# Ledger of designs, part 79: designed miniproteins, single chains

Each design is a single chain, and the fold is of that chain. pLDDT is the mean over its residues in the fold that is shown.

## One batch from the design tools (miniprotein)

Design m2904
Fold by ESMFold2-Fast:
Structure m2904 (fold): chain A 68 residues (1-68)
Amino acid sequence: NLKKLAEEYKKLAEEYWKKTRELSGQAMDAAKTDPAKAKQLHDQMASNARKAIEYRKKAEELEKEYEK
C-alpha cells in the first residue's frame, strides 16, 4: 500500500520535473524576443518545480514509513 503510493508520488515528481524542463526551454527562446513572457515562463517553471519537490518529499516520507 504505502510502497505503491510512494512509487506513484515519485512518478508525479518526475512528470513535474519534465514539465519544468519544457518550460525552461520555452523561457530561453522567449528571452530572445519577449523578456516579459520569459519571466512568466520562469514563474510557471518555479511553480512546477515546487510541486515536483513536494511530491518527492511525500514519496520519501512514505518510504520511511513502510521501511519500519
Scores: mean pLDDT 82

Design m2906
Fold by ESMFold2-Fast:
Structure m2906 (fold): chain A 63 residues (1-63)
Amino acid sequence: AAKYEERIAKDPNDAEAWYKLGEELAKQGKYQEAALYYKRALELDPKNKKAWDKLIEVAKKLE
């Protein structure tokens, strides 16, 4: 967690760091927070299909 959080603090436009932090949170079962970070990654890089796929998976886990 700390590694990607530090990258985001230094550069909030680091789409990969947002995506990776989302993955770490999803692994911990924090699906609501993971969804927010995947959405942020997509705002920065809308062509990231992996982030779209992960957002859909996490949304299904929330309901």
Scores: mean pLDDT 80

Design m2907
Fold by ESMFold2-Fast:
Structure m2907 (fold): chain A 69 residues (1-69)
Amino acid sequence: SNEEKIKEIEEKIKELEEEIERLKKEIEELEKETGKEAILRLIGTKLRLIGLEFELELLRKKLEELKAE
């Protein structure tokens, strides 16, 4: 049912929001570091954050479409 799909998406959105907040904190700590390894980790973490934020936007759009039905 659409109600079950809505609940699953809402749970995924919550999990993504929590992971995004964790990555933002990791980025803040990595930005304080200097060195090649820290810079590479920072780049990788920022790329992962971009991917999760994109996924979050897609899920939010899907949720709105399901609620409009």
Scores: mean pLDDT 85

Design m2908
Fold by ESMFold2-Fast:
Structure m2908 (fold): chain A 78 residues (1-78)
Amino acid sequence: DDEALRERAELMIKTLEEVNKTTPLPEEAVKLLEEAKRYLEQGDYKKALEKAQEAIEVVRKTNGVAAAKILERLSEAA
């Protein structure tokens, strides 16, 4: 379902961007976030979601505070 993939990708991308404004993300996560945004603009929602998930995984392994903020925001939106 493209609609569900789009909504999940948009939510994850928005969450990553909002957290990055207050708690800077690792450079690798920022690169993955920019790739996710490009795929979203192209209508490739599956790849956008995959890149956003990869960005969250990088954050989870490198910055626990940023990861906690991302997970909290995603839980509130679900």
Scores: mean pLDDT 83

Design m2909
Fold by ESMFold2-Fast:
Formats: C-alpha cells, sequence, structure tokens
Structure m2909 (fold): chain A 63 residues (1-63)
C-alpha cells in the first residue's frame, strides 16, 4: 500500500531512466501503485524515485 516501507529482495538493475536501480536489502517507500506489477517508490538510501517490479520487494513496515 502507499506509504509502506519495503525491502529489495534482489539486486535490481536500472535498465531505463524511469526505473529505479536497487541493491538487495535496500529500503524504499511505496509512493504509488501503478498497476498489478509495477510500483513507484522512493529509495530511503539515495532519495531517488523510480518504478520497480512488485515481485522484487518485501513489505516490512505498514502505515
Amino acid sequence: MVGDIARALKDVPKTTPAFLGLKKGDLVEVLKELNDHWVLVRSLTTGEEGVVDKGALEVIGRK
């Protein structure tokens, strides 16, 4: 859900400018759910925003 904190389950490469690159264990905040497969998140490490696959994230904190 929007506002949830999630952890990256694996390294995620930045393949396009719209996507966010992550390392396994990185923490992100969910900003928007774009569709069933994709979310817009903000990295808590870098402050960068981008799109990631929902399957690459584990929700660890709910608001």
Scores: mean pLDDT 77

Design m2910
Fold by ESMFold2-Fast:
Structure m2910 (fold): chain A 59 residues (1-59)
Amino acid sequence: MDELIEEFEEALKKKDVERAAELATEILKSGDAEAMKRVAELLSKQPEELRKEIGEKLA
């Protein structure tokens, strides 16, 4: 799980919306509440535009 969070952070740094959405989906499928909380915290620190684009990919 920590590896997925680390990859998610790297995807956000690169503004790779596709990869970030893919990793977030895997974390959500795991049902790990702690990991989902970390993803939400990382997303909250991003620009609104990037958060919206990732959210749209998850829908």
Scores: mean pLDDT 79

Design m2911
Fold by ESMFold2-Fast:
Structure m2911 (fold): chain A 79 residues (1-79)
Amino acid sequence: MEEARELAERAAELAGEAARALLRDGDEERARKLNEEALRLLEEAVRLAEKEGPEAAEEVRREALAAAEAAARAAAEAA
């Protein structure tokens, strides 16, 4: 699950950067792009975690859902 953890951590960092781009610069385009990349990485992390077992996949999936919801909320508020 090393790769899944690395992807999930990267995705969380990108989601945070997206929120900062939106709040600091009002850069909706950059925020949206970063959020899309974060979601893509989280989806891949979940797929990798599924190989370790259902519990590992569920944990990564819960983290991915929370991060995706935060990213989508930030993007929706910018729209």
Scores: mean pLDDT 72

Design m2913
Fold by ESMFold2-Fast:
Structure m2913 (fold): chain A 63 residues (1-63)
Amino acid sequence: SKEEKFKEIKKKIAEDLLDPSNPRNPLRHVPLEKRKELAQKVLNAKSFDELLDILMEAVEKYA
């Protein structure tokens, strides 16, 4: 279902944010505590639009 796929996408993004060894993670240089906060925001996102806003704001602020 779309809901199940959305949950899988959020989980994958949260895991990628916490992995400092992932060269595709633009936020890997951000302190772990801030990446944990972002991962929690990602997991709590209620829609794709909210998820995109969270990620765009994080990249603009920290990348």
Scores: mean pLDDT 80

Design m2914
Fold by ESMFold2-Fast:
Structure m2914 (fold): chain A 67 residues (1-67)
Amino acid sequence: SEALRLKNLGNERFKAGDYSGAANAYGLAIALKPNFADAWNNLGKALEKLNELSNAAKAYQRALQLK
């Protein structure tokens, strides 16, 4: 699916140290599939790397609610 492709793109960007690009790709995956718990969790990790701790906490909370 397109959402899965975008999550995987985010993972590649995260691995490369492009945390901003990773967050963008995960955000696009979530726009297509709002119940995508893995994408929400991975968005939280990218936001932590960007020191956006409040936004990271919100992303993690959403991932937890979807489990």
Scores: mean pLDDT 91

Design m2915
Fold by ESMFold2-Fast:
Formats: structure tokens, sequence, C-alpha cells
Structure m2915 (fold): chain A 66 residues (1-66)
């Protein structure tokens, strides 16, 4: 429980940082951060379906930034 919450919180921080960098015109760093966040959400989810859905959402966001 605590480990899953910590991974999810880290993923949320990476998403926020990626959005900030994308707003500044960065492309490489935001994509890498969104990909890392997706990996952390997959690791944080005890339900594979929930983890896959969240990771797919972040994958779409990364493609939009790139």
Amino acid sequence: AARHAALAAEAERLVAEARRLAEQGRTDEPVKLLQRAAELYLAASPDIAEGVARAAELGREARKVA
C-alpha cells in the first residue's frame, strides 16, 4: 500500500514537471518524464487493467508533446 502510493506520487510529480517543461518548448525531457511516469503507474497498480489504462493515457500525452 505505502509503496504503491509513493510510486504513484512520484509519477504525478513527473507528469507535472513534464507539462511545465513542454510549456517552455522542451520536447525531449517531457517525453522521457511522461514515459517514466507511465512505468511508475504500471508498477504502482495492483490491478493490471488500471495500470495499463493509466500508462496508455500518459503515452498519448507523450506523443502529443513530441
Scores: mean pLDDT 73

Design m2916
Fold by ESMFold2-Fast:
Structure m2916 (fold): chain A 62 residues (1-62)
Amino acid sequence: SPSPEKIQEALKYTKEGNDHYNFYLNSGTTDKTPLEKAIEAYKKAIELDPNNVEAWRGLAEA
């Protein structure tokens, strides 16, 4: 099982992923950089805590 510190760090990356993804959806831009940043953040969250359901959801939707 992940340590409590890794679980908290994963939550931080999940939030960062959500922030980048929401920016992508709201920007109307053809630039995929925010989407790529969201995917990277979600992958990092999953690496830290494989049980983080929100990160898996974000990655699946991105």
Scores: mean pLDDT 86

Design m2917
Fold by ESMFold2-Fast:
Structure m2917 (fold): chain A 69 residues (1-69)
Amino acid sequence: MLEEEIRKIKEEAEEEIKRLEEEAKEYAKKAAKDPSLLEEYLSKIAELRHKKEEVEREAELKIAELQAL
């Protein structure tokens, strides 16, 4: 069913995004405890943010493709 496939794509993307957000928050906590590694942790957070945007975009494209059927 189309709606079920769309829901699955959204749920999978949301789970991956939440995982990336949790990882970014963990780096933010580490940066707060050790300022000497702040730049390295900020770089990791930026990388995770970029991955989150990619996951969101790919999910939107897949949903649009299914809706075009």
Scores: mean pLDDT 82

Design m2918
Fold by ESMFold2-Fast:
Parts: sequence; structure tokens; C-alpha cells
Structure m2918 (fold): chain A 68 residues (1-68)
Amino acid sequence: SHDELDRLLQQAYFYAQVHKDYERAKELLLEAMRRYGLPKETALRLVETFEDPEFREEVKREIEREAE
């Protein structure tokens, strides 16, 4: 559902920005793509809002692999 997707994305933001746990944030974002069909373009736009360049690079690579 939309609420579940929103919760999942908010958790990804929280792990990235508060805990600096980029691996967990990445896993949550990929789950949103796999489970809820989050479009690649939407996922990439959301990742651009993340302030950490290392996290952005890692998540972008995984999104590209998932979309292949």
C-alpha cells in the first residue's frame, strides 16, 4: 500500500541521515522497488536528495543493477 511504501522510504532516509547506515538504507530502498514496484526514475530522484555522496553512489549502482 502507499502507506507501507511511505514508511519504508522514511526508514531508509532515517538510516541514511541519522545512523549513517547506508547498507540498511540501500536494502530498504531496493525492497521498495522489488515489493512495491517503485520506478527506477523515482528511486533515483529520491536518492539525489540524500546528502551523502558515498550513499548516493552505492544506491545508484544497485538501482541500475535491479533495473537490468
Scores: mean pLDDT 76

Design m2919
Fold by ESMFold2-Fast:
Structure m2919 (fold): chain A 77 residues (1-77)
Amino acid sequence: SSKQKGAVLFTSGGILLAAGDYEKAIELYEQALELDKDDDYSSAMAYRNLSLAYRKMGDYDKAEKYDAIAKELEKKA
């Protein structure tokens, strides 16, 4: 299912983020969001992790953008 595939991508993205592979983690989080964008909680967590990954890469503009999206989704969840 899309939810199960999204969960696997999210978990794999988290492992890559912890390993310092920020670019690949971003790709997996973006794929997870495409598969299950209707779950505000899961989407908020993915956007928070995207924000963290971009911040670690020095892209503060994208980090702030995704942090703002995560905060809005957290209010709905």
Scores: mean pLDDT 82

Design m2920
Fold by ESMFold2-Fast:
Structure m2920 (fold): chain A 82 residues (1-82)
Amino acid sequence: LVEEARELLREAERLLREGLAALRAGDYERAIRLARRAIELARRAAELARKAGDMKLAMEAEILAGLAGIVLGVAQLLLTKA
């Protein structure tokens, strides 16, 4: 559980970094896809960390999910020219 949570968190971190790079490049569709995947993996990591009793890892995963959510929101706003 803890090792699976760490693997998911590392993957979510990588996806968030790629999402930020896509956002800077103006590839908003790619940024949205990467941010959504990062949120999914970070939330799964937080769930597994809580089940394993690793509250520090769970908190780190929740913070990453929040940051990915900000990237998602910004990319959606920039893509959707209302």
Scores: mean pLDDT 86

Design m2921
Fold by ESMFold2-Fast:
Formats: structure tokens, C-alpha cells, sequence
Structure m2921 (fold): chain A 85 residues (1-85)
């Protein structure tokens, strides 16, 4: 599905970002890898997650919300890591 593909694509992008930052910030890389794993888990369990919303979200809407939340979390983790450096 397009929704599952979007979550998997986001997970791949976050994992690639983790690989790029690992030589400079291995702690940030570990946090990004954890986020990528959570995005893959959401993709794997998308039908169950949609069902758990009781019809509040479609698969596309839920995937878009999760991807947006993940992007915000990447920005927050990166900013926090830079502030602690």
C-alpha cells in the first residue's frame, strides 16, 4: 500500500541519516536507528494500528501523521545533540 510504502521510505531515510551522523555522533545515530525501527514496526502493523483508531484515521492519514511526527522528532533529537556537544 502507499501508506506502508511511505512508512518504509521514511524508515530508510532515517536509517541513512543515522549512518551519515554515526562517525560524528554515535549516540544520535543510535537514537535515529531506534526511530527507524519504530517506523518499520508501524509499517508492519499498519492494519492493526488503523483498526485501533476506531475509524478516526485512514491508513494514509495515519501514515502521514506518523511520518510527520518522526520528522519532528529527528529535528528535536538533532537540535538536542548539538546543544549538548
Amino acid sequence: SAAEAALRAAAAEVAAAADEVEPLDPELAAKLRELAAQLREAADNLDALVASTGGAYSADELAAAVVAHAAGLVAKLTAEARALA
Scores: mean pLDDT 84

Design m2922
Fold by ESMFold2-Fast:
Structure m2922 (fold): chain A 66 residues (1-66)
Amino acid sequence: KIAEVDLELQRIFDLYKAGKEDQAIEELRNLLKKLGASDEDIERVIELFKAGRFTEAAALVYEIVK
């Protein structure tokens, strides 16, 4: 479960760093919805992600997966 999420997050982060920001944000939002994240948590993760704080964004996703 967590390992699969980690691989998906890494792929999404790589898309964002490659300049595919809109696609990366959409895929991140879809992943978080699949994980059962609240709208509040989804927006918090996306804000960290857009700020380039990828490690903190990933940490919050792991908290949501619990």
Scores: mean pLDDT 81

Design m2923
Fold by ESMFold2-Fast:
Parts: sequence; C-alpha cells; structure tokens
Structure m2923 (fold): chain A 70 residues (1-70)
Amino acid sequence: SRIEELLARIEKLTREIYELASEEERKEIFPPLDEKLRKAGEIEDEEEREKALKELVEELERILAELKAK
C-alpha cells in the first residue's frame, strides 16, 4: 500500500539522518519528528494520513540534504 511505502521511506530516511547527525543534532531533530509521526499515525482518514506522511518524507529529505551539505 502507499502508506506502507511511505513508512518504509520514513524509516530509511530516519536511519540515514541518524548516521549523519551529531548527538546534539539528534536531540534537536528527532523529538519533533517523533511527535509528527505519532500524530500522523492517529489520523483515521487514510487519505489525510497519506498526506501527513508525504509531508514528513519531504521534511526528512530536506533535513538529510542539509546534513549532507555540511
């Protein structure tokens, strides 16, 4: 399903971010992302949940790009 694909993408991006980020960066990056992922999982409407997960993927891709640019 599209939701499963998005969750798998989030997992891969999260792992890459974790490997590149310092301990201080992890403390700043992960708590707000964990909260957004939790809230997305609580969305009952599948279409709205998919939109929330897509936005999270885009945010993770931006963070990863910023970390790679250092």
Scores: mean pLDDT 85

Design m2924
Fold by ESMFold2-Fast:
Structure m2924 (fold): chain A 100 residues (1-100)
Amino acid sequence: SPSAAQQVVQVISQTVSQMEDIIQRYQNGQITFDQARQRFRQVVDQTVDQIRRLLPDLPPDVARRLARTAGDVMVSVAGRFGDDMTDYVRRQVDQLVSSI
């Protein structure tokens, strides 16, 4: 079985792929801006929930680093949907890090 750290990296990779799909669909006019925001928010929530379940199996310093790395990745895309989405991601990541 993969280590908890490897599982977090896999979750981050899946999140990147899902965010790229949302952006491409939005840019190609397949979904509206509001639909893209809703899907992005769902991906953020799912990513945070998956990582939260894995963090107890990691040393606290590694857990905080990986949680922040996931946050940085999500924040890099969130700005495309507005400052409120960036703030949402930061709040979710801060709550996740505070649970460690």
Scores: mean pLDDT 85

Design m2925
Fold by ESMFold2-Fast:
Structure m2925 (fold): chain A 63 residues (1-63)
Amino acid sequence: GKEELRKLILRLIALKLRKIGLELDLELNPDLSEEERRKIEKEIERIEKEIEEIEKQIEELEK
């Protein structure tokens, strides 16, 4: 329904904003350790996979 689509869109926006924040931290934060960089890179990869799954769900609901 419309509420389900709305929730998915809001989740998608939140994930995209989180990803941008993490990418900016990697680019602009010189104080990040190798371990912290690795954790952020893994979180970005996880977020990208979740974004792809949500985008597929949105596409199916918009048919």
Scores: mean pLDDT 85

Design m2926
Fold by ESMFold2-Fast:
Structure m2926 (fold): chain A 61 residues (1-61)
Amino acid sequence: EEKLSAVLREEVQKHGLTRAARIGTAALLAIDEGLTPEQAAEKVPGVSKEEVERALKRAGF
């Protein structure tokens, strides 16, 4: 039990880039499909509307 949780935690830490990829995917969906930040955040688990909004601003949108 504990060992599986530790492996998943290490996976998340090793994939720190996965967080950026999720935010990037939500921002891309907002751009390509014309979704609001809220709608894009709903399609990508673990991403908030505020994170999508910030990513779009950083991308010059």
Scores: mean pLDDT 68

Design m2927
Fold by ESMFold2-Fast:
Structure m2927 (fold): chain A 55 residues (1-55)
Amino acid sequence: MKEKLAENLALQTEALLRKKGASDEEAQKASDEIRKLVLDGNIAEAEKKLAELRK
């Protein structure tokens, strides 16, 4: 279940950054960071970063 949450939040991060005009490389790096945070159990930090990207 954590792996699915990590992938879901990572995909959302990548999609949001691409919509904001970020490069594929920047979007991928951010999504990898979010995925790692969720897998490390730091879900609150991952969600906080995603919320900042929605602004």
Scores: mean pLDDT 80

Design m2928
Fold by ESMFold2-Fast:
Structure m2928 (fold): chain A 73 residues (1-73)
Amino acid sequence: SREELVKRLNEKLLEGLKEFEEYFEKSNDKKVLKEALERLEGLVKKLEEEGLLSEEVKKKAREFIEEMKKKLE
């Protein structure tokens, strides 16, 4: 069902945020990290606009992106 697909998408996004955090901690290339973060932010916005994200996942993704942006300053 669509509800099951949406649930799996939200679960995969949360898993992807954890993998991104590990990549972020291991990489020293600020340009690559910034470009990857901008792509992630764009993906999250698109999924949010299409109503595919739960409120909890939207909040976690937004908080994650803001924290990562601060680390790149």
Scores: mean pLDDT 81

Design m2929
Fold by ESMFold2-Fast:
Structure m2929 (fold): chain A 97 residues (1-97)
Amino acid sequence: ITAVGERPLSPEERARYRELLQESDKLIDEANKLIDDAKAGKLPVEEAKQRVNELIEKAQKLLDEASRLARGDVEGEIDVALQYIRVAVTKIAVENL
């Protein structure tokens, strides 16, 4: 039985995709706070939609790079997939404002 991945990631590659996932996560946390602020009437909905969509775009670019780096690593691919789901949930939430 061989490992499912093409090769193990270098320590540098593993550190880099994890860093990208953490930066993406911070952007999505900020986006969700803006959605909550809009729902609470603290921020105009149109401004919240614009700012959240900008944060989602930045988070997706970071995730695309993390996905490329983690390719062939089962743990990394799962971590990236879970973060893509989080981005998708946030996108649905902003569309429903």
Scores: mean pLDDT 83

Design m2930
Fold by ESMFold2-Fast:
Structure m2930 (fold): chain A 56 residues (1-56)
Amino acid sequence: FARAEELRRRAVAAPSDDHQRFSDVQLAKAREALAAGDLEAADRHLVLAYGALAAR
């Protein structure tokens, strides 16, 4: 019964122990922040995305 809203909820609530999925979510948020011109938010999300991948 989930539309885009439930899919979004699941992506946003992805478990933090799923490093790759968490990284994908953060990368998507970074892209949205860049599109909005929020460079500070974009930088934070990029750091989280790469940090999750590097920490594995």
Scores: mean pLDDT 65

Design m2931
Fold by ESMFold2-Fast:
Structure m2931 (fold): chain A 62 residues (1-62)
Amino acid sequence: MAPTDEEVRAAAAGDEETQRRLAERYGISPEQAGAAVRSVAAVGGDAELADTALRLAARAAA
């Protein structure tokens, strides 16, 4: 369920397919997934921080 470092980099770079897959995995929109991973990338975060951010986005959407 947690993203890989490669998935985080791809989604942060605007890869729509990776953003869609993360969105499906976490039950959020692709836009929310992209925003969450870009925020993590902006602070030099890793895949584990990205997992935390995506889970928080999912809870906020519920």
Scores: mean pLDDT 80

Design m2932
Fold by ESMFold2-Fast:
Structure m2932 (fold): chain A 63 residues (1-63)
Amino acid sequence: AEARIEELRAEFEEALKRGDVQRAKELASTLVELLERLGQYEEAERFRKEASDAIERVMREQI
């Protein structure tokens, strides 16, 4: 479970670097759901906010 969280975080960061907003959104959703299933609700909420902000920044930089 922990290894999967680390993999998803890394994939999310790579998607952001590539400007792949759609992939980043999918990875963020998957990671949040995994954190919630593990009972890490505070971490899930924090990541959701961080991911939303990061995705919005990338989207603004592409216009």
Scores: mean pLDDT 80

Design m2933
Fold by ESMFold2-Fast:
Structure m2933 (fold): chain A 50 residues (1-50)
Amino acid sequence: QEEQDRETLELLERNARYFRERYEKNGGSTLVESIYYRNEEAAKYLRKQL
């Protein structure tokens, strides 16, 4: 479970970075902003649980 949680955290951080870059480069879609925000929030939540 801990190993799987670490992989999940890594994936969430990677996705957050990807969508953050898309948001910054493309002039910011509110949908992309929401995706970035949710992924970053989920990653922070997981870090608190670990």
Scores: mean pLDDT 75

Design m2934
Fold by ESMFold2-Fast:
Structure m2934 (fold): chain A 137 residues (1-137)
Amino acid sequence: EAENYLFLGDYYLKLGKYDEAIRWYEKAIELDPNNADAWLNLGKAYYKQGKYDEAIKYFEKAIEIDPNNARAYLTLGEAYLKKGDYEKAIEYYQKAIDINPENPRAYRVLAEAYRNLGKTEEAEKYEQKADEIRKKL
């Protein structure tokens, strides 16, 4: 059943047992290769291990299956940020904002990427935008 492998992957991911999580997500994908959540969480397990190239590959697969998943774009941007590719991080954070413009976290990580590029004025603008959205929640 679809519940078995994805549930076990999520369980081990919560425990910080990323190698076990990966094995169960791979089994979930073998049964249902169109499960975008399985690909997204597989990428997240690799991201938690610092394996950003593998994480990017699996986040891209999740987006291929579900192109309106704002969270997948956000995590893809975070992986590029960790690799020091700040321009790519900005592109994917902007895509996440285009899909969900009311997520204050997306603006905060966008500001971080701009700060890493030395674009302090843009960083301050997006930090203020994140605070404005947060105050409305």
Scores: mean pLDDT 88

Design m2935
Fold by ESMFold2-Fast:
Structure m2935 (fold): chain A 60 residues (1-60)
Amino acid sequence: MENEKLAEEAEEAIRKGDAEKAKELLEKAGLPEAGISVEENAEVLNDDGIEAIKEAVKKA
């Protein structure tokens, strides 16, 4: 699986405020719980939160 590419695409989607796209990418990476968190908190996620999600996708 290309987890590095998924992590970068998820980060870009979150930064653009596309919570639906970010959720889809996180579910594809095997992290549906992170996708739900992004959908609920997309507008208040800071850089630390985005980086943590990106690292979780890379390790998945």
Scores: mean pLDDT 70

Design m2936
Fold by ESMFold2-Fast:
Structure m2936 (fold): chain A 62 residues (1-62)
Amino acid sequence: EDIELYKKYQEEIKKLREEALKNTGDVEKAREIQDRFDRLTRRLSPEERQKIINGKIKLEEK
């Protein structure tokens, strides 16, 4: 559960980072990617952030 949530979160961050690298110098695309980052982090409640942290810890200690 928590591990799965953490993995999905990491995959989304990885995709956004790769898109940002591919579109360096494109101001419109950079803004779109930044909005997606902001939405991804803004929608996380303190409880959801804790689950992601717990998932990371469980995955690393496995």
Scores: mean pLDDT 72

Design m2937
Fold by ESMFold2-Fast:
Structure m2937 (fold): chain A 82 residues (1-82)
Amino acid sequence: MTLEDVAARLEEPIRLYREGKWEEARERAREVLAELGIEVPEDASAEELVGRVAEILGNIYAALGDLARAAEYRALAAALRA
């Protein structure tokens, strides 16, 4: 799986969260984080899981040289931690 493929998978929970589908966003975020070997509490909120996904996306896009996308996802991660 390329970094671009991983980014596409991580964008799905964020899209669901923005659509107001919080339970689906939470479940999809948990699935993708588990695929990446990232352990999260089973009782973690949608905001916690989607915030973690946004943080990882920011790091991936920075590594790919897409600094505009990296900044967008880092801002989203910060907002979800407020």
Scores: mean pLDDT 82

Design m2938
Fold by ESMFold2-Fast:
Structure m2938 (fold): chain A 74 residues (1-74)
Amino acid sequence: EEAEKAAEKAAQGTLELNRRHGVSDEDAERLAESTRRATLQLIELNRLVKEGKVDEAKKRLPNVHPATLDLLKN
């Protein structure tokens, strides 16, 4: 899936950057997984907006994973 490929690319980038900066493998993998989930949620929200389903996209915002909200702030 296009969304899954984009999410995997984002996760791989996060994993490589964190490992390069001396983050533990466990923490780097956790951060990569959070990035993957956040990317998938953002792609789905963008899809809803493009389809004119703005109200449905707004409904999804309070139900996104906490890690997604944290990544949006950074």
Scores: mean pLDDT 70

Design m2939
Fold by ESMFold2-Fast:
Structure m2939 (fold): chain A 99 residues (1-99)
Amino acid sequence: SLKEKFEKYKEKARELMREGGSVKEISKAVSEASKYAKKSGDKDLIEEMRKLEKEAVKAGVEIVRKDKELAEKLEKMSTEGMKKIKEAVERTVKKNLER
């Protein structure tokens, strides 16, 4: 039934949101749920679909934000580590030359 297919993809989308699935996987599951809700013509399923779409947008924004912050932190850690090593080497060389 269309309701059972909607429920299946709704549950899959929510599981992906909970377990850290990709934006692509979440989007695909929500798209399938939306397809079956619209085909049903059931106003209650369409309302649940709208709520699921809002949840998915919010989750997608949060995933992208976290991925960007992780990438920025990783780049900063690598750059700061290299900078500290360079500064330590330069400081040691200067002390040896001034001695």
Scores: mean pLDDT 74

Design m2940
Fold by ESMFold2-Fast:
Structure m2940 (fold): chain A 61 residues (1-61)
Amino acid sequence: GTVEEGEEALRRALEAAARGDVETAQRYGTLAVIYLQEAGDDERAAEAGRRVRAALEAVGG
């Protein structure tokens, strides 16, 4: 993946989390982490994972 693909996946994950769509948020969150790791941005990948987890916890997990 690319940084752009990772950022797009993160955006979709956070939008899904805000709607309470846990399954979609988890799928796009996982893709965001994978794409950012493949792009060599481990710090951004870790941050993406934390943001998706926090968003899901805020709406009830």
Scores: mean pLDDT 85

Design m2941
Fold by ESMFold2-Fast:
Structure m2941 (fold): chain A 58 residues (1-58)
Amino acid sequence: SEVERLRELAERNLRNAEEFLAIAEQSKDNPKAAEAGRRFAEGARENARKSLEAAEEL
């Protein structure tokens, strides 16, 4: 169903966010790379929230 597809998409985005945060942690010696990683992680979390909200509307 669309609801299940959106929930799966959200879960993948949350896993991607964790990966970006891990990259940011590994990039502590490069502040710009660390900042980019945290920003990408936040974007992935936002996409996950939007997918879950869309699933609730269906």
Scores: mean pLDDT 86

Design m2942
Fold by ESMFold2-Fast:
Structure m2942 (fold): chain A 56 residues (1-56)
Amino acid sequence: AAALAQALAAVSLVAQGIITPSAAQLAALAAALGISLATLKALLASADQAALAAAA
């Protein structure tokens, strides 16, 4: 529960451009969420699309 909450918060911060994670940090986040790195990248891309839509 706590690890998932931290991973979601980190994904949100990355999507908002507040932090820039290293490749190792992205891999660690994917592992903490129990998903592949490719899935995490897809989620970040979806969050970026949502941010662009909100800005419009």
Scores: mean pLDDT 67

